Designed miniproteins, single chains, continued (2). Designs and how they scored, part 91

Each design is a single chain, and the fold is of that chain. pLDDT is the mean over its residues in the fold that is shown.

## One batch from the design tools (miniprotein)

Design m7351
Fold by ESMFold2-Fast:
Structure m7351 (fold): chain A 105 residues (1-105)
Amino acid sequence: DAAVRDMEAAATVAGVAPGELATLATLNTLRRAGAPDAELAALSERAEALPPEQGLIPVEEDGALRVEVVTLRSVEELLAAARAAGRGLARDPEWGVIYFAPLPA
């Protein structure tokens, strides 16, 4: 997906805090997947306690999407962790929100 590639390149260059970017993208991914507001609020509160280099990332386990806390020293480590989970960073052109899109099989 060209949008995923462009967003990943932009994130690498921008010097953004990788943990904060991971958390934002994860919360948006879960919201797009229909997660309840209460679950999103609980995850957001959990993420607020994390330092900037730590964030939330979505991981598929037994066909279900779960969330892990990871330590990320760079945006490149974030992108590698997302790819290991079968996902890449994307931006929704309608709403402008950053999320983790599934990578093509």
Scores: mean pLDDT 72

Design m7352
Fold by ESMFold2-Fast:
Structure m7352 (fold): chain A 95 residues (1-95)
Amino acid sequence: GLAQLTPEQRDALAEQIVADVEALLKRMKEYAEKIKDPNLSEEEKRKYRQELANLYTAAGLLVTAAELIAGPDHPLVQRARELYEEIRKIAKEAE
């Protein structure tokens, strides 16, 4: 279980999760721009909205994993939560 991880292993895993959340945020920003593209069909925009909703769910799970691994007060967990708030705003604006 998580109790067997050293502090260094917890930090490394939390750092990887932050990197994964940053990658999701970048992809979500790209999909949000696609949704605004007047040249895309409503069917294509619907697919990007579905993908964006899936990425939003994945980001929430990653933040929860970081909290379980490193604890809620860890600086990397706080960073993951800040990224998740940006992700949440993008997801809400895209419907």
Scores: mean pLDDT 89

Design m7353
Fold by ESMFold2-Fast:
Structure m7353 (fold): chain A 56 residues (1-56)
Amino acid sequence: GAHMKEEILEEAERRATRHVIAGDLEAAIAALREMAKKYPELREELERSIAAIQTL
């Protein structure tokens, strides 16, 4: 359901943010890509987050 989708996206963002804070943008993108492979239904949302990181 929508609640589970939100929980997964929040966890993905938390993981990516930890890498961004550490200065490792490649690891942040890799973590989001891994989540997109595991949850293809969330790929569009995760790809938007990847694009945002790539503009940093």
Scores: mean pLDDT 81

Design m7354
Fold by ESMFold2-Fast:
Order: sequence, then C-alpha cells, then structure tokens
Structure m7354 (fold): chain A 73 residues (1-73)
Amino acid sequence: SKELREEIEKLAQEVTKRLRALNEKEPDDPSVQEERERIEKALKYLDQAVEALRNGDIEKAKEYIEKARKLLE
C-alpha cells in the first residue's frame, strides 16, 4: 500500500512536469495535442489506481499504475 502510494505520487509529479513543459510549446501543434491527451489519460489511470487502493484492490491498483507508467514513457 505505502509503496504503491509512493509510485502514484511519483507518476503524478511526472504528469505535472510534462504538462508544464507542454504549456511552453505551440498549442496548435498536433503532436502537442496528442501528447497532452496521452498525459491526461495517464492522470485518469492514476485516479483509478487511488480508488482501487481505497477499496483494498491491490492488484487493480498495480494494473492502473502500470497503464499510467506506459503512457508516460
């Protein structure tokens, strides 16, 4: 539980960092829009991971963390 919460926090920090970087780029660039959508999807998976942890579903939390991580690579 503690290790999974730390992983979620680390990935949430990466999301924040990447969104800030995108704000410095040209907003009408299709690549920027695709990257923003990918990062927002990762954030949604992190929200689902937090909810799974609240419900005691450790395996589902791990699944969502991994899906978020893959989107941020």
Scores: mean pLDDT 83

Design m7355
Fold by ESMFold2-Fast:
Structure m7355 (fold): chain A 73 residues (1-73)
Amino acid sequence: MSDEELREKVREIALEAGLSPEDAERIAEATTVTYRNSGPETAARSTYMAALTLGLPEEKAREMAERVLKLME
């Protein structure tokens, strides 16, 4: 998967979870950079923590992280 495809799919997941377009784009960019530098498990964990920091319920933050992890094969 290209960085651009990953960014787009993470953005869509974040929007579905209820994040604003601006926050969804920030998470998508950060997740793509973390994946490149640290791998899929670290990127998924980072996405989970970012979602919690942005005020998503734990259940939605966990769903986002699990969906993001599945993209990174």
Scores: mean pLDDT 83

Design m7356
Fold by ESMFold2-Fast:
Structure m7356 (fold): chain A 60 residues (1-60)
Amino acid sequence: SELEKLREERRELVFEIAGLTLKYVLALLKGDEEAAEEYLRRIEELDRELKRVLEEIKAL
C-alpha cells in the first residue's frame, strides 16, 4: 500500500539522519569544522525529505 511505502521511506530517512547526526557531533568534538558543516547540510536535506514524507502520510 502507499502508506506502507511511506512508512518505510520515513524509517530509512530517520536512520540516515541518526547516523549523520552522530558523525556531526563527532566532527564538532574533534574540531573538524569542514566535516561538521558538510554533515549539517546533509542532515538539513534529509530533514526536508522527512517533512515531505510526513505530510504525505498525513494526507492519506
Scores: mean pLDDT 88

Design m7357
Fold by ESMFold2-Fast:
Structure m7357 (fold): chain A 56 residues (1-56)
Amino acid sequence: MKGVLNEELKKAEEKAREEPPPEVIPKEASKEELLIAAAAEGERLRKEAEEKLAKK
């Protein structure tokens, strides 16, 4: 059963990727959304800071 270990690991990874946890979906979505929002805000702030520097 040495080869089965690799197969099981791959199957678990594929299953986790294809089937997200229905009970934790809203929490995971909010976390990812928060990250996207933070990244967007960070980029906007960076642009503003750069424009402020160019202004002077």
Scores: mean pLDDT 63

Design m7358
Fold by ESMFold2-Fast:
Structure m7358 (fold): chain A 62 residues (1-62)
Amino acid sequence: MVGDIYEAIKDIKKYSEEGLELKKGDKVEVLEEIDGGFLKVRNLKTGEEGIIRKDFVRKIGS
């Protein structure tokens, strides 16, 4: 999962200080897999890093 590319399937608002705001279609790289169904990711468009829910993204890179 680390290094995988995912795409936001919906607009995502920042839930916490460690969260990340994304728009539907934004591509992110997985930096770390976190317990409880969360991922630490980097937004490839903005370079911003943060924690998002795994169920709000889908894998697009293999």
Scores: mean pLDDT 78

Design m7359
Fold by ESMFold2-Fast:
Structure m7359 (fold): chain A 83 residues (1-83)
Amino acid sequence: MSAEERRERRERLEAEARRLEEEGVRAYEAGDYETAAELFRRAAELYAEAAELSEDPEERRRLVLKAVAAYIRAVGAEIDAEL
């Protein structure tokens, strides 16, 4: 994969992760905790994949933190779904 292809793929993955995270927030606010958990997990996976494609340490760190935050939200939603 070229540097340009890697950057374009990273940008697409980050944009999709952001979309899924926003959908997850809406699902959570609606009380659809199971759907919210799935959306946050998918967002975390895409942020993690975007981080792997990042050659800049600052950008990689930012994306890793976004992946971790999304994963924490997914776990929280899974707990709320069982209550």
Scores: mean pLDDT 88

Design m7360
Fold by ESMFold2-Fast:
Structure m7360 (fold): chain A 56 residues (1-56)
Amino acid sequence: APQPLTPEQQELVDEALKKEDPVEAFQELVRKAEEAGFSSEEISRMVNAFIARLEE
């Protein structure tokens, strides 16, 4: 199982999911995560969590 997101990472995913356009939501998530200084591996984990939430 993937490691759980930190509260900060989870908040960024939750904020992105508030967008109506999933492409815009994805771009916003990546941009915000890069601005917050997260690594490519951490951004990948957030993106995977975001996709999983969209498929539910």
Scores: mean pLDDT 78

Design m7361
Fold by ESMFold2-Fast:
Structure m7361 (fold): chain A 65 residues (1-65)
Amino acid sequence: MEKAKEIEEEVRKKIKEFEEKNKKEKLKPEEIRKEVIRLTAEALRKIGDLIDEELEKRRQEEELE
């Protein structure tokens, strides 16, 4: 669960930073879209890695029974 909390906190922080940047720097719609796509792709990759790690752990625990 520690890694899941880390990913959640990181994503929330990046979203907040992006919102602040958008308000202050008047980002163009194209720039906003690119950043959203990038952040989404990174978040999905991290979540995927976490799921894979959890599945491996569960498989290992079953073999140790």
Scores: mean pLDDT 72

Design m7362
Fold by ESMFold2-Fast:
Structure m7362 (fold): chain A 67 residues (1-67)
Amino acid sequence: MEEELDAEVKEALVLIYIGIANIDVKHGNYDAAIESYKKAIDLAKENGFEETRKLAEEKLQEVESLK
């Protein structure tokens, strides 16, 4: 069940990175937010979390437009 446990942990980690990035956006820390969204996108791509990946990619695009 290592694969199942790893997937659960990785999905939680992707959501955590998105949350951190959202906080950074609120504070105007756009570079930090971009880093966190990129980490979320990378983990989501690696693990096939397509919906979460799309959300992170949309947020990254928004932040890049504000920079």
Scores: mean pLDDT 79

Design m7363
Fold by ESMFold2-Fast:
Structure m7363 (fold): chain A 56 residues (1-56)
Amino acid sequence: SNVDKAVALLENFSDVTNPSMLEALRKYIQRELNLDEEEAERVFNEALARVKAKQA
């Protein structure tokens, strides 16, 4: 799924914590997965939640 692909991409950036880097990663995922803005926001939010859950 696009969420699984986004999780793998985000796991490459384990040190990303600031809001501007998160916005850059959202745009990066949108480009890499060829998503529209709405789908990119949905996928990014779900993937980020999964990555944070794994780190907790």
Scores: mean pLDDT 76

Design m7364
Fold by ESMFold2-Fast:
Structure m7364 (fold): chain A 62 residues (1-62)
Amino acid sequence: MSAAARAAEAEARRLGLDEETVRRVAELSQKYADALAAGDLEAARAYQEELRRVLAENGVTA
């Protein structure tokens, strides 16, 4: 798991999100990082939007 995915998992746990949501946040963060590394900007955008939606549904916004 990338440093970004580990940081996202830790932050989700700090915010008190459930284990399923924490796991999904970590998975989406890893997929986002992998897509960026591969130069797949379309996939990266899709994973970033999915991550934002999951966080927003759990009350985590800017």
Scores: mean pLDDT 77

Design m7365
Fold by ESMFold2-Fast:
Structure m7365 (fold): chain A 58 residues (1-58)
Amino acid sequence: MSEEEQEKLEEAIREKKLSLDELEELVLNLSPKELAEKLGISQSIASKLIKEYKKLLS
């Protein structure tokens, strides 16, 4: 992710007060569109986040 995309994601996580466990649950259960809507971020950022987390969890 770009630095700007990372800042937007970090801001969304802070605003929603998500724990790491809650974020992982959302990433595993939601589509990029659903995750984007829930966090208030773009689908592009949501797709990149899902890919990075799937790689980390594997």
Scores: mean pLDDT 77

Design m7366
Fold by ESMFold2-Fast:
Structure m7366 (fold): chain A 100 residues (1-100)
Amino acid sequence: SEAEEFLKELIKELEEQIARNADDPGLVERLNQIKLLYEEALKALEEGDLEAAKQLIKAIIRQLRALSAELRARGTPRDLALADELDRHREELEKILKKL
């Protein structure tokens, strides 16, 4: 589905951000936890479990909001760039959620 392909692209982008922040192990751990939720949401979509997919996407949106706010409070150029990327992911996930 369009939602499945889009979520696969977001996972790839998140992996690129994990690689860019490899020198920050605490941040990498948090991004890996979010990536696991993305992978679980993708699996739910592929299995046709729309209720599970919706709940997982809502959980991801909450985690992205929390992490983005924390990164903006830290205020380094790298943290601000990651916060902008996570806000874009959140907006894209909100669009997916509305179509499910």
Scores: mean pLDDT 90

Design m7367
Fold by ESMFold2-Fast:
Structure m7367 (fold): chain A 71 residues (1-71)
Amino acid sequence: MLEELYQKGLAEIKKLADEGKIDEAREVYNRFLRELVELGRKLGLSDREIAQMVNRLKEEAEKIIEEAKKK
């Protein structure tokens, strides 16, 4: 469930970034970040586990957006 949400969000961010829709990709990232935190809390994850997922998402999303800006 959590991993499926994570993978789906990254795929959506990548698709929008690849289309040059950087602002939309950022909006999806912000929405998805909130959904992941909320779901993690509902599943009983610790603050540390949630922080690890947040950091992983941030790193992967930033990489996707930066790569989309490069030629």
Scores: mean pLDDT 80

Design m7368
Fold by ESMFold2-Fast:
Structure m7368 (fold): chain A 63 residues (1-63)
Amino acid sequence: KSKELKKEIGKLEDEMLRALEAGDWDTVARLSKEIIEKMKELSKVDPKAAEELKKMEEAMKGP
C-alpha cells in the first residue's frame, strides 16, 4: 500500500514541476494540496514519511 502512495506522490511531483515550468499556478496549487494529502496518508503507515511530514510542517511555521 505504501509503495502505491509513493508512486502517486512521485507522479504528482512530476506534474507539478511541469505546471511550474508552464506558469500554471492554479494547477501547481491543486497538485501541492494533493501531494500533502497523499503524504498525510503515507505518514499513517510509514514512520519515515511521518518524520518528513513533521519536518515540512515545522519549516512552514518559519523562524
Scores: mean pLDDT 75

Design m7369
Fold by ESMFold2-Fast:
Structure m7369 (fold): chain A 62 residues (1-62)
Amino acid sequence: GPIFKAVAKRDYTAKTPDELSLKKGDVVLATESEDPDKYDALNLETGEIGLVPKEYLEEIEE
């Protein structure tokens, strides 16, 4: 799917090496993953990539 910009709604700690840790307010570039409950994301603050549960991100329209 298309890549979109999103912001972390709360802190998230990665539970596996494939997941991305987030701090509340981190801006990410996200797209759909193979897991319907997760996005593939790039954290623009840290440069790290990984899977994030969809409920932790809010899409921003800018």
Scores: mean pLDDT 83

Design m7370
Fold by ESMFold2-Fast:
Structure m7370 (fold): chain A 71 residues (1-71)
Amino acid sequence: MLSEATRRIEDVLLRAYLRGEAVTAREIAEAAGVSQATARRILDELVAKGGVERRREGKRTLYRAAPAPPL
């Protein structure tokens, strides 16, 4: 189920990116219809691959789709 869950998480991140917003792992899990544990595992893998940026904003850890890597 990782490929389906990954696709849904990527869609949530892309939609947030287009709105200029970052989202929490909880919001991503709810929107993608997966458990919070599954969402965090997939997000960790996407961050490691450079496809997603993880940022802490005082109140929560936020995730955002990464554009092309800076040159």
Scores: mean pLDDT 75

Design m7371
Fold by ESMFold2-Fast:
Structure m7371 (fold): chain A 58 residues (1-58)
Amino acid sequence: MEKEKRLEKLVEEYAKKLSEITGQDFEKVLEGAKKSVSEFDSVEEAVEHLEGLLESMS
């Protein structure tokens, strides 16, 4: 549950930053981000991927 909550927050943060950078609708970017993370076999892998992306954008 803790890891799932963290993943949800990271997805939202990533979608917000990407939406700001691209000027795309937040809701559309969020749907795309959710789809991408659902392709991972584990929550841990998805979290690591999003953390890396957010760090590269910071």
Scores: mean pLDDT 78

Design m7372
Fold by ESMFold2-Fast:
Structure m7372 (fold): chain A 88 residues (1-88)
Amino acid sequence: MGKENEVLLEVLEKVREAVEKKLPSSEISRLALKVAIELSKDLDPKSRAKILERLNQVLTPVSKLVQKEKYEEALELIEKAIEEIKKS
């Protein structure tokens, strides 16, 4: 459990930084997937699948908000996701 959450937190912190820099939604998604793949390469397939599924649940609404230039709302969503993972 802890290792999956550690990977998710690292990826979401990078996503938060990218949104703060106002990067395009496509670049944010590419960065998130690249970091997730690299950090999870030594994990079991089930753990990797869970990380990608949870990440996609956050990235989908974040990408939509970034496309609408609602950066503050996107950051709030990311911060909420980080807090929920820390409580898990």
Scores: mean pLDDT 84

Design m7373
Fold by ESMFold2-Fast:
Structure m7373 (fold): chain A 72 residues (1-72)
Amino acid sequence: MTDEQIEEAADRALEKAKAEGLPATVTVEGLTVTLANPASKDTVIEAMRRAQAAGASGAVVFGEGRIQLLRP
């Protein structure tokens, strides 16, 4: 997954949260990010980068700076 794909996924997650409410879930390149609470785009990008670096299946954002990685 490229940095551009991560940024685009973060934008999609935030837009989905705004349009449909929370929680908002987006999957890109097999990586799932879930916004459980309001957070900045930078926090969502950080969550996805951490998940990718760790080989995790995804991440859950519980708020600003509050990230949990999903590992099976």
Scores: mean pLDDT 81

Design m7374
Fold by ESMFold2-Fast:
Structure m7374 (fold): chain A 69 residues (1-69)
Amino acid sequence: AEEHLRKAVELLVKHTDLSEEEAERLAKGMLEAAKLGEIGRRIAYKELVELTKDEEVAKEILELIEKAL
């Protein structure tokens, strides 16, 4: 679980202008959103696409966050 969240943070840092601290905070927020079910996952995915500007990277990050649940 923690390993998957760490990989999500690494991808966020690599594909966005976020610092490691900002990426960790965002990933934790998205993990909480994913716990709310389909609506939370949809919101997280949309935000990831806007931040990365890459739908494939956004999907990979979301899959890692879901595996951290």
Scores: mean pLDDT 82

Design m7375
Fold by ESMFold2-Fast:
Structure m7375 (fold): chain A 61 residues (1-61)
Amino acid sequence: AEEVRRNAELAARWHGWKVEDVKRPAIGEVGAPPSAETQRNLDLAIEAMKEEAERREKEAK
């Protein structure tokens, strides 16, 4: 669980993603079938990415 959140935060920082990029879901046209745990982790990752992106934008300003 926490690993997914950490990886999402790192990815956002490494790629320099903006809040707008986080709003648009990642390209998942070709992927494995969704599972309950995967959806939970995805929601946590998206939330963490949103917070990190917003924090970065405010700090850069």
Scores: mean pLDDT 59

Design m7377
Fold by ESMFold2-Fast:
Structure m7377 (fold): chain A 82 residues (1-82)
Amino acid sequence: SPRERAREEARKAVEETQKKIDELIKNSKDPELQEQLKKFRDALVKAAERLLENPDLTPEQILAGVRQLQAVADELIEKAKK
């Protein structure tokens, strides 16, 4: 179904973003930055779970929501590298 395809695409997108954050955590030597990245990762996962499990959202809304979360995460990841 379109909903199952959207959920699969959304899960893959969240997993890819989570892996990027986890790599930053592994490569960081700053404990404070590691803690901030872990908090962000946990908040991202929780937000994504709410989108995926919301029965009132359309497939398009699920994908749009996850894309917004990815955009915020990618901006934070780029700032954390500098």
Scores: mean pLDDT 84

Design m7378
Fold by ESMFold2-Fast:
Structure m7378 (fold): chain A 80 residues (1-80)
Amino acid sequence: MSLLDEAYRLLAEVERLLRENPHISPDLRQEAARLMVEAGEVIREYEQARAAGKDTSELEQKLRELIDRLREVIERMRAE
């Protein structure tokens, strides 16, 4: 699924930026860590719902919101 693939791609980018840039502020690092945990949970719920043949509409909306938030955090990390 393209949304799921995008979410995994952005999570990998956040992890890479945290690893490659030790100068990222503690506040931004903490915000990124919390967002990664939240994204992982929503992704898990989405995969389970999809596998069970359940309606994923609300989870897709949450994934879109998380993708936007991940992109924002990545831009902020790159600005440091």
Scores: mean pLDDT 84

Design m7379
Fold by ESMFold2-Fast:
Parts: C-alpha cells; structure tokens; sequence
Structure m7379 (fold): chain A 70 residues (1-70)
C-alpha cells in the first residue's frame, strides 16, 4: 500500500468504527453491526493480499449497511 492508500483505508475503517459506536443496542442493529464487521474483516484480508479495489468495495458495503441503521 502507498502512504496515501493506507491513509484512505484507515479513514474508512475509522468511519466504520464511529458508525458502529453510534448504534443503539437492538437485535436489528446487532445484525447490521455483525454483517458490517464481517465485511470489514474481508476487506482487511483483501488489503493484506494487495487487492485494494476489492477491499475498498467491501468497506463501502459495510458503511452502506451501517447507514441503514438510521
């Protein structure tokens, strides 16, 4: 990862963590949180493999799921 790509990934991960922290503890939000964590975990694995585009896509899907928890 370039320094800029690492910064972008860290920013996306930080946003996901903040979004999760704001969720109220309901069963519906717990399912959304669990799925978002699964997607973020897959993204981290893809980044370790150098698959930046695919990993970034998984991070965006995680963030989109968390936005549904409004």
Amino acid sequence: LSEQEEADVLAALAEIVRAIAKLSRTPENQEIEDKAIELATKASELFRQGKLDEGERYLKEALDLLNQAK
Scores: mean pLDDT 75

Design m7380
Fold by ESMFold2-Fast:
Structure m7380 (fold): chain A 102 residues (1-102)
Amino acid sequence: AVEEAEEAAERAAKANPVAGGAARGAAAAGRASGNEEAAKAAAEGAKKAAEAAEKGKYAEAGRAAAEGGTAAAKAAETAKGAAGGAAGAAAGAGAQFEAGGK
């Protein structure tokens, strides 16, 4: 689960280093949660980010990473009752990437 998210983040980084950063943010949110369902949600987001980056759709890659991070935080919150910081970091990274393109 976490390893799949990290592998997808590496694929995104090979297509574009900025998209790779966003995907790594989603993977980090999954890892920080310590929960397998959250890690799976992060992996899903990171995989979508890698595919979007490979197609040159960097704004979609940022959104996919942010959605993955948010889903991971919600899963972790339901399981343990606190993970908002990790989701905020991943969502923030995605928003900056999408808004600035730099």
Scores: mean pLDDT 65

Design m7381
Fold by ESMFold2-Fast:
Structure m7381 (fold): chain A 73 residues (1-73)
Amino acid sequence: NAFKEAAKKAAEMMKEGKSVEEAVKYLNLQAGDAFEKGDYESASGLRSLAGEVRKLAKEGKNEEALKLLEEKA
């Protein structure tokens, strides 16, 4: 649930005109929160998702990055 909610919020941020970097920062913040709670699977998943989103953005694939976030929500 926390993973899906973080992905959904990151997608909403991008739709509202926030940068991919702001969405990635948000996902990494949520990964840190999950880690503090002992949810290492969600923490790892969110860090991986943040990395994939950033990689797609660096390749100029911002729409694909948004689709990935929506797919994970």
Scores: mean pLDDT 86

Design m7382
Fold by ESMFold2-Fast:
Structure m7382 (fold): chain A 71 residues (1-71)
Amino acid sequence: MADQIIRQAVSLSDRVRPEDLLITVAANLLSLGYSEEEVRETVKRLAKEMGIELSEEEIRELIKRAKERLA
């Protein structure tokens, strides 16, 4: 990924919580028919690219919230 993409995502976090952005991405991917496992891998990669360290528990909570949003 380009450095500019990471910086742009970080800049958005000043106005939008990074977790909220990741929840939105997860919900969109689930809506498109991606598996929960694929979504978890994507969220982990995006968090890493944004320079954010998320615990396994935090990632599970994000996916849970995304699923609840779609239910």
Scores: mean pLDDT 71

Design m7383
Fold by ESMFold2-Fast:
Parts: C-alpha cells; sequence; structure tokens
Structure m7383 (fold): chain A 87 residues (1-87)
C-alpha cells in the first residue's frame, strides 16, 4: 500500500515536471507532499511512519512561507500523529 502510494507520487511528480514550468511545479509541490502524508495518518506501520517522516522533512525544507495556514494545520496534525505513534 505504501509502496503503491510512493510510486503514484513519483509518477505524478514526473508528469507535472513534463507539463509545467519550474514555478508551477514549486507551487504545487507542498500540496502534493502534504496530501500524501495526510493520507497516511490512519496507518501505524513502520513503513508508513518512515514515509510520513520523509514527506514531513521535505515539506519543512521548503520553508514555512511556502504554505498556507491550512497546510500548516495539516503539518501540525501530521507531527502530532507521529509523536503519538512514537510513544
Amino acid sequence: KEEEINEKLLQELKELAKTMTDEELAEKLPDIMLDYADKLLDYKTPEAIAAMRAALAAAEELGEEAFTPEQLEKLRRIKEALEEWEK
């Protein structure tokens, strides 16, 4: 399941890179990564946790200014879920 989600995300990014400018791709990248991580909130497998941490780290690397208040709320929920599962 996580493998299929990762492959789908990579395929979507490749398709966007072919049809969009660098500016358009950068604008959509935070949404794609946050949607991916948000969909994993119901999973508690080590693989899902690793994928969520990777997506969260990539989103954080883009910087707070790349996100809307609603996207920042998604990031907060993802962090809280990971902290709860870490216990």
Scores: mean pLDDT 61

Design m7384
Fold by ESMFold2-Fast:
Structure m7384 (fold): chain A 63 residues (1-63)
Amino acid sequence: SKDELLAEIRELLREKGFSEAQIDGLIAALSRLSEEELREALRLLKEGNYDGLTRLAVSGVTR
């Protein structure tokens, strides 16, 4: 589900040293995306592709 994907993304961001404020902001942006886009976000985060993740999050904010 979207909630499970968002929870996994939150935990990985915490593991990678992001602050709680940064995590909350990013999760809020990502929550506007589809489940398929969240799976892509999780893949990008696991690969350390922060540029790709940021682009995807911006897509969620600008819609």
Scores: mean pLDDT 81

Design m7385
Fold by ESMFold2-Fast:
Structure m7385 (fold): chain A 57 residues (1-57)
Amino acid sequence: GPLFRALQPFPKTGPNTIALRPGDVVRVLEVLDDNFWKVESEKGTGIVPKSFLEPVE
């Protein structure tokens, strides 16, 4: 999937989420709903809010 970059920190809030730091690059695996995407990062795979992300390209 496309690459996105974290704009702000996101804490691990539940078992299906991953923590993000500003500047972390993630690959979008699945769009779950209007607010949350399943992504892959160096920390693993999890759900994050799409509003915390920007396109890298």
Scores: mean pLDDT 79

Design m7387
Fold by ESMFold2-Fast:
Structure m7387 (fold): chain A 93 residues (1-93)
Amino acid sequence: ADALLARARALLAEARERLRRGDIEGALRLLEQALDLIRQAAAAGADRAAVRALLEELLELGMELLRVAPKELINRAIGLILRVIGELIDLEL
């Protein structure tokens, strides 16, 4: 679980750098990978507060990405944001 969260955190940091450089597609791919790792960590019993913090950071980055996304990536970015919101809601239940 901890290893998955550490890897997800590294992917979020790389996604942020790619967004700063204008690599929107690369950033989106990394955010999608980070979400999959966070979900795997949660399923493996990772700390709930740590999972929430990473999902909140992922949501923030996804929203930033959506503001600059080209037309071709808008649906993928929206899909990612909705999946993150769903995971956050599930975490409260």
Scores: mean pLDDT 87

Design m7388
Fold by ESMFold2-Fast:
Structure m7388 (fold): chain A 92 residues (1-92)
Amino acid sequence: GVVIASEPLIFNENEFGSKSGHKYIIKARYNEEEKSLTVIAENLESGEKSEKILKNIPKNGEYIIELELSDGSKVEIKVKVNSEKKEISLSI
């Protein structure tokens, strides 16, 4: 029998300081039904959000995602998805 996990994976947020000195929270969410990975950076001072959505993400994988922050700086985020364990790891 196939056990269908109907809820998206939400497991990680990390605080990140940009080169401009602004602080961000980086969040990652994996949706098993849509096979989509969403990464969000939120500026802790302004509340401005930057979002990147990757589609057709297979179960288990490691992805390097470049995200442009609200101050115009770029950050590379390494995201490891393990859908069998329902885990997401973030490293910046």
Scores: mean pLDDT 68

